# Ledger of designs, part 38: designed miniproteins, single chains, continued (4)

Each design is a single chain, and the fold is of that chain. pLDDT is the mean over its residues in the fold that is shown.

## One batch from the design tools (miniprotein)

Design m13300
Fold by ESMFold2-Fast:
Structure m13300 (fold): chain A 97 residues (1-97)
Amino acid sequence: SKEEEIEKEFEKEVKKILEKLGVKYDPSKGLPETLETLSREDARRFLREVARVLHRLFEKYDVPEEEREKAIGAVRALAEHLGLSEEEIAEIVELLE
């Protein structure tokens, strides 16, 4: 039940972030494909806001370290896919810790 609550709250927050960036979330498309429509700067802004949301959810739901590490790995992989530099990726990951 906690995992379902976390997923639902995360999805709601992600939709809000995308709406602020002028992008309508399409659930038929993967998140990486949706983010490829963004400018590099808007993709960085999106990932920074996502990192802050994930940090809040980790604390709110007392998410185990192993699951936090998986989420951090997923954010890193997505940032690399979007062409962010190692310095930009490190800055985003720091927001998750």
Scores: mean pLDDT 79

Design m13301
Fold by ESMFold2-Fast:
Structure m13301 (fold): chain A 68 residues (1-68)
Amino acid sequence: MRRQLESLVRLAYDPNNPAPLKADVEGSAKRILDLFGMLYPEYREYLEAHGEEVLEYIKRLIEELLAS
């Protein structure tokens, strides 16, 4: 799960992606979480139990990318 989230965040902010996400960390993190749930329905139960923790993790990944 964490590796798939890292890959999705990197893809979303990749400048070679035809539709990269904006620098709005809060809105982007929520969109990435929603997209992740659609792409990986097998994590549904985990996301229902740990959604807040996953959202916080996504925000940290975005902040790390924007700092680089």
Scores: mean pLDDT 74

Design m13302
Fold by ESMFold2-Fast:
Structure m13302 (fold): chain A 71 residues (1-71)
Amino acid sequence: AEEDAERQRLAEEYRKHVEGRIAFYRDALPAATPEERRVLEEKIRHYEELLSLPDDEQAELWRKREEIAAR
């Protein structure tokens, strides 16, 4: 039960992070050059695919991100 709650919490934190990145890139689109727009759209697509991952995988990605940030 505790382990499921922790996985859900980590997955939610990862989703919030990814959603924030998507919003950041979308906000940049109106001012972007055609070349920058293509790169931003590819990044948005990549992050949208990450949001479709199971909670287990999203939680693991958040744990790895925290470990990298601590360095």
Scores: mean pLDDT 78

Design m13303
Fold by ESMFold2-Fast:
Structure m13303 (fold): chain A 81 residues (1-81)
Amino acid sequence: MEDFEKALEAYKKGDYVKALEYFENVIKNSKDPELKAKAYYLMGKIYKDIGDEEMAKYFFERVVKEYPDTPYAKEAEKDLK
């Protein structure tokens, strides 16, 4: 949870580079599929915010395909158009 909280703080401050690094660490080290889905979803939101639509779509599609039973899959489907 610590790296997830640090990622949210960085995202809130507009430090997208640090936010992405902390979310990547959450994905690598967590065994909680819902937390991983949330981290991937928020990485997609960051890429969307910076205008990288291709990377945003990649992360949203990953949430839908790998974590379909999470609420983040439904949110990612909406963000996919």
Scores: mean pLDDT 85

Design m13304
Fold by ESMFold2-Fast:
Structure m13304 (fold): chain A 80 residues (1-80)
Amino acid sequence: QRAEEAKQMLRGLARKHLSPEEFEEFEGSLEEMVKYAEKGDYEGTAKSGAKIVDLFKKHLSKEELQIALDALKLLVKELL
C-alpha cells in the first residue's frame, strides 16, 4: 500500500513536469529501482534512484524535489 502511494506520487510529479520522452525514461528507471530493491540490491536501487532524481532536478522546484526525495525514500524503505 505505502509503496504504491509513493509510486503514484512520483508518477504524478513526473506527468506534471516531464516531457513524454523523459516520462518514459522515468518509468523505466522506476521499474529498475523496484526490481533491485525487491532483490535487496542496495547499489542497483541507489543508482536507479539517482537517475530519477537527475530527471526531477531539471524540472522541479526545490520544494517539489523535496517531496519527490521523501517519496523515493519511503518507496525504498517499504521495498527493502
Scores: mean pLDDT 84

Design m13305
Fold by ESMFold2-Fast:
Structure m13305 (fold): chain A 81 residues (1-81)
Amino acid sequence: MYLLSEEELEGLVNAVRELLSDMQAKNVSEEQQRRFLASFLAHQIPDPALVAEIRAVLEDASLSLEEAVERIIALLRSHLA
């Protein structure tokens, strides 16, 4: 089972929020924001199962980008050691 330390969790959450802020300031499309965020997290997280769950959340058309990000943060917190 892949577990995140508190430091790793805080680092990932802060990186996600900074990345979203930067993309939104640059008027990046929501589709491109979802793709970039998925790619970023896949490079940071060594657990393929967790990456697959994150990708499924980002690909869910019924969720706004804001809702998808909140679910991803909750998912990351569920893997806290």
Scores: mean pLDDT 81

Design m13306
Fold by ESMFold2-Fast:
Structure m13306 (fold): chain A 87 residues (1-87)
Amino acid sequence: MSLEEKLKEIAEKIKKAKTGEEYKEVFEELIRVALDPSAPLSVQLAAAFEAQYLLKEAKEKGLLSEEEVKELREKIREAVQYINDRS
């Protein structure tokens, strides 16, 4: 319940985000949820998918450099691997 509420809060932050720094802050929050070992698998996967969507949106808006996109994409890959390894 609290993690699902946190995902909704993060979604509102995404809606209000206007800068690359704000997008990175929200992205880091999503990665923390995806890496939370106490979270249900469905919640971890939802956070990882939301992070992928956020990264795509930030890239399309030109808010992140190509290097930043590469680094954040790697964090998503590592989070997905972590989720798979614990499953």
Scores: mean pLDDT 79

Design m13307
Fold by ESMFold2-Fast:
Structure m13307 (fold): chain A 102 residues (1-102)
Amino acid sequence: DVEEQIERLKKAKEYLQKAIEAIENGDVETAISYLEKAKELYPELKPIIDRAIQALKDGNYEEALRLAKEALGIVQIRIAGLEGKSFDEVIALGKKLGEELK
């Protein structure tokens, strides 16, 4: 279901935003926790999130921040695409209703 996918992706987006804030504040444990939660909600991000977690463990906060922001971008693009499909379905329903209510 598109609505269930959008809800999960919006929650993943929230976790990625919190992870980015934690990285910027130097809170490695909190950042890893939120990255793991985002990965659970959207498993397709596993390669990029695993790299971000490794960068945090290596003390490379600049690389971790870059990767976390890339993951956020991927989620935002996917949400926009799914929401566009929902609008097309609403337009199709509106056209059908207009034909029936003439």
Scores: mean pLDDT 81

Design m13308
Fold by ESMFold2-Fast:
Formats: C-alpha cells, sequence, structure tokens
Structure m13308 (fold): chain A 70 residues (1-70)
C-alpha cells in the first residue's frame, strides 16, 4: 500500500467531509482526519500510487477553492 499524509490550513468541517469523500472514492483505507492548530491532518493508505495521486490532486483543488475564501 502507498501512504498519504497531508496537512491542510483549514479546520472547516465541510472541507473535512469532502476530503473524506475524495479519499473513499479513490479506494483509501485506514483514513484518519483530525483537526489540530488550524489544520486538517489527513492520513490514508491507497492500493496504488495512481489512486493516491488522483486523490491528492482533488484535495489540492478543494484546498485552493477554500483558501480563495479566506
Amino acid sequence: MVHLEAAIPTENEEVAKEVKKILEENGAKNIKIYKEDGYLHIEADFESKEKKEKAAKEIKKLLEEELAKE
């Protein structure tokens, strides 16, 4: 499995829900999302690097949209 670890500079609950959905849609296992010090910390495992990269790209796009509001 390929491990993903990321921190997103928002504690927005809707963003957390969308991130979880993106991870699940890309087949992620062992999903852990928690809020700490203004960040969403994300951990997940993927069966392939391709699925991880797709999820990371979608999360990055979501983050760019959220940061544009701040």
Scores: mean pLDDT 79

Design m13309
Fold by ESMFold2-Fast:
Structure m13309 (fold): chain A 77 residues (1-77)
Amino acid sequence: MEITQQSIKKVSDLLKQSGASDAVPEVSSLIQKAGNSPTREQRMEYLSQAIKKVEESVSDPDLLEQIKGAISEVGSP
């Protein structure tokens, strides 16, 4: 649970920094769903959707890599 909330905070901060604050609710919801998923497969599906939304919303490659890294932490054991 702590990793999921930490990831949501970090991703939200980075999205706001990149000017993609309008994507925060959808991305945060997807990360929360991933963290609450009972199976790794379902978790990875939600994380993939979150990453896709971020890639569509963020044009800065450095911020994009940082955001993707934070999302990936939720997928790790």
Scores: mean pLDDT 80

Design m13310
Fold by ESMFold2-Fast:
Structure m13310 (fold): chain A 65 residues (1-65)
Amino acid sequence: SLAELERRRAILEARILVLKSEIYFLEKYHPDDPEAQERRRRSEEELKELEAELNALDRRIQALR
């Protein structure tokens, strides 16, 4: 249903916001920490996947409107 897709979008947007905050924190406060930079790279990969999922979900919602 449209309502279920809208709920999924809200959850996905919240997860994306958390990842963006983590990436920002690691870049700003731990730029020379190799372990922090490896975690940042993993978080950036996850962010890319979640943003692709959000884009696909938005297209599905748009098709139902």
Scores: mean pLDDT 86

Design m13311
Fold by ESMFold2-Fast:
Structure m13311 (fold): chain A 62 residues (1-62)
Amino acid sequence: MEEEIRKLAEKLGLSVETVKNALEALASEDEAGQELILRLLQHEVGATEEELKELRRLAAEM
């Protein structure tokens, strides 16, 4: 997981800490917070659908 988080952070142009915080939000039971994070990653960061899938996969493993 640590190596996958680092590679994803590099691809997105984000810090490892920012990716970890996003994963914690996606792993939470706050569906409104999950939607907000996904929207920010897609529209503000420019994350691809493949990168969003990887984020969801990693969050599900937490």
Scores: mean pLDDT 78

Design m13312
Fold by ESMFold2-Fast:
Structure m13312 (fold): chain A 72 residues (1-72)
Amino acid sequence: DAVAALEAARAAELAAREARAKAVAQQYLAQGDPELAIQTAATASLGLDPLDREQREEASRLYRERIAEILA
């Protein structure tokens, strides 16, 4: 089934993106930058590029807005 194959490919891409983000986040943690590690993980979880500073800042803004909405 083409739909099942597409879903499997998408799941594999998400897993690969998560693995890349994890490696970069662990590198920042090893360097003593937990804030950058958190930003990297959060950006990747939204499907954004964790190596792009602007996309990390956008991810932080989106999470802040979502938290405010949940707490309202």
Scores: mean pLDDT 73

Design m13313
Fold by ESMFold2-Fast:
Structure m13313 (fold): chain A 81 residues (1-81)
Amino acid sequence: SAEAQARLQQRTEELREQVLEDAIKEFRDLLENDQAQADAMLRRLAEKVGLSPAEIRRILNLSDEQRIDEFRRLLERLFAG
């Protein structure tokens, strides 16, 4: 039914959001405990999304809170295709 299809789509989106939040939590933990690994993860994600070296350097010089916001935006862009 159309209603069952809508429920399946909602569950799929909820799972996608959970994966996104889990990745952000992992990134937050790395920012506090292993900044070099956090920077490497952020660089790799930014490269996959197609950001220039200059944009990547800009992001790496932001505050921890701003880097978390950028990490979220990059993941959302990656998931959108």
Scores: mean pLDDT 84

Design m13314
Fold by ESMFold2-Fast:
Structure m13314 (fold): chain A 80 residues (1-80)
Amino acid sequence: PTYEELLEEFKKLLKENNLEVDLSKYSATGLLLTPDSHEDETEVILGKWLRELAEKYNLVLAPEETRGLTVEEFLKLLSK
């Protein structure tokens, strides 16, 4: 997928769930490692979406690549 396509999916996800998220500030690493039972609805929704994207596009990240990645950086990795 292109970065623009992933941004459109992200914006749609935020709109459908009434969320406001700065993608440059959210940790993709933290969200991917968050358990499904986390109490923060925003983190649960984003974490699920990021895991589904990684699975759908068969993305395997090295430990050093996942450490400290923002959502923006994670989406750019998925976009090639």
Scores: mean pLDDT 67

Design m13315
Fold by ESMFold2-Fast:
Structure m13315 (fold): chain A 66 residues (1-66)
Amino acid sequence: DTEKRRQRAAKFEEFVERATSIILEKKNASRDEILAEASKAAAEIMDPSDVAGGAQLAETLIKLLK
């Protein structure tokens, strides 16, 4: 279903924006603290089946931005 794919993509976009903000705003936070906050955001924003993927994406963003 095309509509379901669009909604899922929008949730991923929202999660990436929020994870990026967490990483950039928490300059003095440890990697583990950032990952904990990002995992919480994934649980709030994403479909339950995508939460683990969101956590992995946050790890990738930390590597790219830190």
Scores: mean pLDDT 79

Design m13316
Fold by ESMFold2-Fast:
Structure m13316 (fold): chain A 87 residues (1-87)
Amino acid sequence: SVADKMLEVVKKTIEETEGLSEEEKEELINAAETLVRHALENDWSPEVLKAGLIWLLKEASKELNGVITEEQIEETEKKLQEVLEES
């Protein structure tokens, strides 16, 4: 599904982020999975899910001293947009 492809993009961003501990990666992946599940249960559009996933990464980065860079978030948003346009 589109949601599953978007989740994989976000998981890859989290896994490739230097400076996140393994525990922080697991917590962020769990948060992203929970958001996707909530989106599917509440019939969110793919565009709303994209916005929610980017919000999650921005909030996580803010709490973790900018560990997920603005460049990484921007690149992730571009990849999510590509998934949305190809589906």
Scores: mean pLDDT 86

Design m13317
Fold by ESMFold2-Fast:
Structure m13317 (fold): chain A 104 residues (1-104)
Amino acid sequence: MSERAARALEEAARTAEEEGAEVGAEAARAALEALKAGDAREAAYLAGGAGAAAAGAGAAEGARAAAEALRALAEEEEGLSEGEREGVLKGGEGLLRMADEAGA
């Protein structure tokens, strides 16, 4: 398990909750549980959903933390194929752009 990804998901949940993005916070917590269970693919899917939900709610910092979690998952987890890693990294870049728009 990537300690960096785990910390980023904890940060995504906390900041999304502080910013009022409850759906994003719940998805980030679910992603952390999937990661702890050894399911990197499920963790990446849920982290992407958490970031998108956070950005849609105007929670820029929650979205940024979710993007960092996706980057850490792509760099440090063994459960992803090369194509899945590329998709996760691209998703993270998309979330950073959405976070910039949400944060003004």
Scores: mean pLDDT 84

Design m13318
Fold by ESMFold2-Fast:
Structure m13318 (fold): chain A 65 residues (1-65)
Amino acid sequence: SKEEEEKANYAFNIVKDKVDEHKDKLDEESKESILKNTEEYASENLSKELAEKLVNEVKKYLDSL
């Protein structure tokens, strides 16, 4: 639904904000924590398809850093 898409966008923006806040402290453990929190949020708040899309986009973003 549109509401679920907005939740996914909101969650991704929170990830970007956290990365920006912790750029000098961002290690592999921190990236794993962010990804795990995203997976938990997605499983509770989004449809299966949107959850998979959000997790994949976040993982790709973190891997690009």
Scores: mean pLDDT 80

Design m13319
Fold by ESMFold2-Fast:
Structure m13319 (fold): chain A 88 residues (1-88)
Amino acid sequence: MGREQLNQSPEADLAAVAEAIRAGDAERALEILGASDHPEMVLILAEGAHLLEYLRRQGIEASLGTAVARAAAEYLARFGVDVPAPEA
């Protein structure tokens, strides 16, 4: 069977993102997502960027880290991992 040469699994990266969100560290979650090459992380980053644009149009000041952490929390919930989403 084919094997990736990457030492990081998407499950390990997602677990690290979940822990950062539970700690209230949205910027750490963004760092983990931005360092990952997995397609799931790219999707979460794209959704976070769309959420940031939406919040800015509503006059809400939010960081990219906060928006991406909210997108990550929604993604994780779909797979049975519940984490509190940060407020904008």
Scores: mean pLDDT 72

Design m13320
Fold by ESMFold2-Fast:
Structure m13320 (fold): chain A 70 residues (1-70)
Amino acid sequence: MKEELVKTARENIKHVLKKMEGLSDEEAEKYADWLLKGKWDEVEKNVSPETLEALKQILDSLKEQLKKLE
């Protein structure tokens, strides 16, 4: 289901941001929301290249799963 896939991706994004960047839960939630809305440029300015790569892998997986639901 789309909602479950998005929720899982959001939790994975938050986990990566908190673990790799040391962000608070509130900050990680905000960044996850921006990424899921396609506002990639807002996040890439504020995180490391290693974090960006991990986030890209999560988003690419989500996009492929959502494409299969169409």
Scores: mean pLDDT 79

Design m13321
Fold by ESMFold2-Fast:
Structure m13321 (fold): chain A 55 residues (1-55)
Amino acid sequence: GPAERERQLEEAERLGVLGVATRDRALLEKAIEIYEALGEHKAAASLRAVLDELF
């Protein structure tokens, strides 16, 4: 439901922020996976660009 979607989006955002801050590829990849699963392709593409810049 909508609450589940919001919770998953918040988790993806937290993982993305933490992954950038800690330079942790696995956290960034997990955030991308969650965004893609939710159909948030633009957010996923933005994180892929960050991952390509950092690694």
Scores: mean pLDDT 85

Design m13322
Fold by ESMFold2-Fast:
Structure m13322 (fold): chain A 54 residues (1-54)
Amino acid sequence: SPLLILLDAILALKAQGIAPSSDAILAALQTVLEKGAAATVDDINATILALLAA
């Protein structure tokens, strides 16, 4: 489930002291959904980290 992948990614980032905004989370979910069957935990983590680096 994209929601479970997103939750797992957020919890991993929180363990590192990173707290993404709701807007960043929604952008990451949209990116994952647009990738469809190609979406992975690595994809969502990369999207969230890119948004946090901006």
Scores: mean pLDDT 70

Design m13323
Fold by ESMFold2-Fast:
Structure m13323 (fold): chain A 58 residues (1-58)
Amino acid sequence: MERDELSQKYYDQGLEAYKKGDYKTAATYFQKAIDQNPPSGSTLGRYQNAYNEAKKKA
């Protein structure tokens, strides 16, 4: 699986969990998206912001 494709999948799964109010699961998926080291720095920043938002609510 390509890194960018996998990171996007984790990010999307994190957004789904976040929308359902499962902030712990959302934070876990956002962390996994970050760990894939996406090639775009702006994409990485977006994932980090989402992780911090989910962690604040967890």
Scores: mean pLDDT 76

Design m13324
Fold by ESMFold2-Fast:
Structure m13324 (fold): chain A 80 residues (1-80)
Amino acid sequence: MELLEKMKENEKRASPLIDEGMRLSRLADKYDEQGDYDKALALLEQAVRLFTRADREYDVPIAGLAAAVLSVVRKNIEKK
């Protein structure tokens, strides 16, 4: 009921952190394609930190998704 309004407010406050994390993830993909694996990993770690902050500060359950993304990309880099 009114819990939905609180969730919407939290999503609004978390939205900038999530957007920044998504931007860093896309930039990391670009560096991975260029072979700059160190830069790609650093950007992904920053994205994960932003998603973790959004989860912790605003109770938006996105940290699990961030961990999954990092795991997949790390595995792909290690296989190259």
Scores: mean pLDDT 71

Design m13325
Fold by ESMFold2-Fast:
Structure m13325 (fold): chain A 60 residues (1-60)
Amino acid sequence: MIEVTVGVVVPRDATDEEIEARAAEKAEALTGRKVLSARIVDRVEVGPYVLAAVRVVLEG
């Protein structure tokens, strides 16, 4: 198993589920590995956006 922290930028009105889904998609695209879990570990609001850090656990 591999753990990575993925940064995503989303609109301020994005849900936790949307943030986690976006981070999972990004992690799969970068690694080619199946995502097992994704969890938001930090978020910062910047104007109309949220900068979120998500811990993603990957298979392998």
Scores: mean pLDDT 84

Design m13326
Fold by ESMFold2-Fast:
Structure m13326 (fold): chain A 100 residues (1-100)
Amino acid sequence: SEALERVRALLAEALGDDPAGRALLEATLALLEEALSKLPTAEQQEKAAELLLRLIEAEVNNETLELSPEEAKVVEELFRLLEEVLREERERRAAERAAA
């Protein structure tokens, strides 16, 4: 996703060469990519990624972004999918601890 790569570049510039911040960035982007992958089409994945980029750019620039009802629905669905990915990650880590 072009928009997701732009999100990566923007956040990487903000975090610089901090190894802990870079690790957190990579983990966060991996979870976002997984959440986006749960959307049924590549077009929907790209639209969601572009909207996420717009939200991050607005926040960084201290600007108010007004969302349409359709854009707000995409944001709600993305957060729902992100919560699902976080639940799956917690279950995976719990299973790994049980196996170790």
Scores: mean pLDDT 73

Design m13327
Fold by ESMFold2-Fast:
Structure m13327 (fold): chain A 99 residues (1-99)
Amino acid sequence: MLEVKPITADNYRKVIALVSKKIGVQEAVNLALEAAEKAGLPTDPAEFLRSLPKLTKEQRDAFAKALQEVVKEKGLEDVIAEALSLPDDTTIEEAYERA
């Protein structure tokens, strides 16, 4: 019973990247910022993006949990599930290095 993969500290960055391709960058950013507010992270887009590489494990776990709740509240579980189920041979680290 894992129809929808949970958003975790290990996959939240990949979720944001894949969701941006599915629903558009603006909508993905809005989702991330709502999750950031729930997790006690910066809600200014520039500050939030600068904070992402510096997040502690506790902050990453809180953000992943908040992102899961925002996705559920918006009825976007199917979009996230599809994004997480896509075969991606690019690791988050490789994608970051090549960005």
Scores: mean pLDDT 65

Design m13328
Fold by ESMFold2-Fast:
Structure m13328 (fold): chain A 66 residues (1-66)
Amino acid sequence: MDEKIEEIRNELLKKAREIASGITDQKEASEKVEKELKPLIDEINRKYPDLVVSVENGVIKVEKKP
């Protein structure tokens, strides 16, 4: 289970890095990452209902529900 959480986190980090590429303003980069990752996060949460996935201020969180 922890391996799956790390896989998802790494994929989201990779996507966030790609989305933020070429954006020099940290606020704009964070907002674009949040907006672009939201559909993917929603899809992951549907596929893995035991996980809580979120992104805030460019910080990606992938946690297991209790």
Scores: mean pLDDT 76

Design m13329
Fold by ESMFold2-Fast:
Structure m13329 (fold): chain A 90 residues (1-90)
Amino acid sequence: EKIIEELKELIERMKQPFASVEEARAAGKEGIERVLKLVEKEYPQYVDYFKTLAEAALNALDSARSVEQAREVGIAFAKAMLEIAKKLLE
């Protein structure tokens, strides 16, 4: 439940208006890091897999040149993780 709530929170956070690309990147990085900490705590058997996906998303955020690009990266990561998390709760 908590991981699904955190992923939905990341999606909503990325949809908010940002004053700068730096703020949007920071929001995305914070959200991804929160998700990883939760995975390490509740699903340690999947942590290596999620680290690989998070590293790709963090690298994409560092390359983002606009607020829209940063939103796309954060939302895409959260949606992919949400599908995986729903399967883990079955």
Scores: mean pLDDT 82

Design m13330
Fold by ESMFold2-Fast:
Structure m13330 (fold): chain A 70 residues (1-70)
Amino acid sequence: NTITEAKASKVEVIETPDKTTIVITVEVDGKEYTITLDDKDTASQVASDGNVTLNVVKKDGKYHVQIQRS
């Protein structure tokens, strides 16, 4: 397994009085993945073909996208 940090192509923040939703778009090997997070969630996983997993981690108030390959 290899973990690499990816640059997000697009980040949208949708704020309401009750919650904040973050939508992150990232490109891996020419494929676009969209990750949706609630502010309560620190990680969201998108499995594609069973060999790529995307994780979003919040550190120091910033969102980091990590790519894990099998």
Scores: mean pLDDT 67

Design m13331
Fold by ESMFold2-Fast:
Structure m13331 (fold): chain A 82 residues (1-82)
Amino acid sequence: MTRDDLRRELHEASVANDRDRIVDILLRAIEQGDWGTVVAAYVVLRDLGVSDEELEKAGVPRSAIDRVNELLRQSATTFRPL
C-alpha cells in the first residue's frame, strides 16, 4: 500500500466521520513506519474527539502515541517560515 492509498482512505474516512476506519489506517501506518500518515490520522482522530485511552483500547501502543506527540512538538519548534 502506498502513502497515496492511505491518505485517500484517511480523507474518505474523515469526511464520513468513520472513527474505526481512521484507527485502522493509523495502525497500518504504524506497521509500515509511515509516520507522516500516523501524525495525520492522529490529528484527525483528535479533531473527532478520540482520546488517547480509546486509541490504546483499539490496540495503538502508548509508545506510538508518545512518538506522534514528540513529532508534532518537533515540527512546531523546527519549522520556521521565512
Scores: mean pLDDT 75

Design m13332
Fold by ESMFold2-Fast:
Structure m13332 (fold): chain A 70 residues (1-70)
Amino acid sequence: SPRELLTKFVKEVARLHRERGLTSREAQEEALKRLKITKEEFIKAAEELGEREGVSAGQAVAGAAAEAGA
């Protein structure tokens, strides 16, 4: 689901930042590669979750981050 995809992405970004000391941008790029998710798939998931919850795509990502404990 879009929520599961965003939650996995946020957790992986936080893990890479914490464990490998990558910058936010580097952690995001590495997380996409490790999860085998394209940037387009990420954007689509954020937009879809935002529509479903009646919030912006950015707010949907923030909600997933909160759910992930990040």
Scores: mean pLDDT 78

Design m13333
Fold by ESMFold2-Fast:
Structure m13333 (fold): chain A 87 residues (1-87)
Amino acid sequence: MAAVERLLAALERAREEARELAREAREAGLERTAERAEELVRQIDEAAAWARANPELAAAHAEAIIAQLEGLVRALREELEAERAAA
């Protein structure tokens, strides 16, 4: 249970970050980056539903999923910063 709760908490935090990145990207006129951030929010919602439906598998893969999730959020943030620097 604790591992699934940690994963769900990480997914919730990543969802908030991705939603904020999408907002910032749209405000900056970076439609492609905004679309990627919005897609990540959708994928996070799907992952959270999967984790709730499959708690044993989610617990087994929690650390790997969290690491991948953190990497995806970081990549989007770096993309947003690079796009803004090029403007």
Scores: mean pLDDT 85

Design m13334
Fold by ESMFold2-Fast:
Structure m13334 (fold): chain A 70 residues (1-70)
Amino acid sequence: MLSEEQEKELQEILEELKKEFPKAAEIFKDAYDLLKALAAHFGSDWVRELLENFDKEKLREAAREYLSKY
C-alpha cells in the first residue's frame, strides 16, 4: 500500500502528466490507475522496486514512455 506522502507525490506527478499529455486524464483517474498501467507495462516487481526507492524522475520517464504509445 502507498503511504499518504507517496500517494500525494504520485498525484502531483499525475497532474503534471495531465498537463503535458491530455490523454493521461482519460487513461488515469488517480495515482493507483497510473501504478496499474506501469505494472502492466513493466511488471509488478518493477513497480514494487520503484516504490521502495521512490525515484520520481524514473517514475516520470516511465509514465512518459507508456503514454508515448497512445
Scores: mean pLDDT 75

Design m13335
Fold by ESMFold2-Fast:
Structure m13335 (fold): chain A 84 residues (1-84)
Amino acid sequence: AMEAAIRAVMAQLRAAAPGEAVTAEAPGVRISGTVREEGDDRVVPGEVTAEGLSAEAAARVLGVPADEPWALEVRVPKPAPPPP
């Protein structure tokens, strides 16, 4: 499912070090850019493409038009310990 692909991409972004150039990819989705830290988030200003999604699904999930890539900022929360 595309949600699984997006989750895999986000996991790859979490593994990257701040200031590191990263390319995170999964079937139907790819994000690339340089990782930076902002508070409790890691932020990647990069480009995204979403192949294999319907136009509606791509716009809803990625916030981009389905028919063209856009410069996009993706926020990935830092891992937190599980609550008690």
Scores: mean pLDDT 57

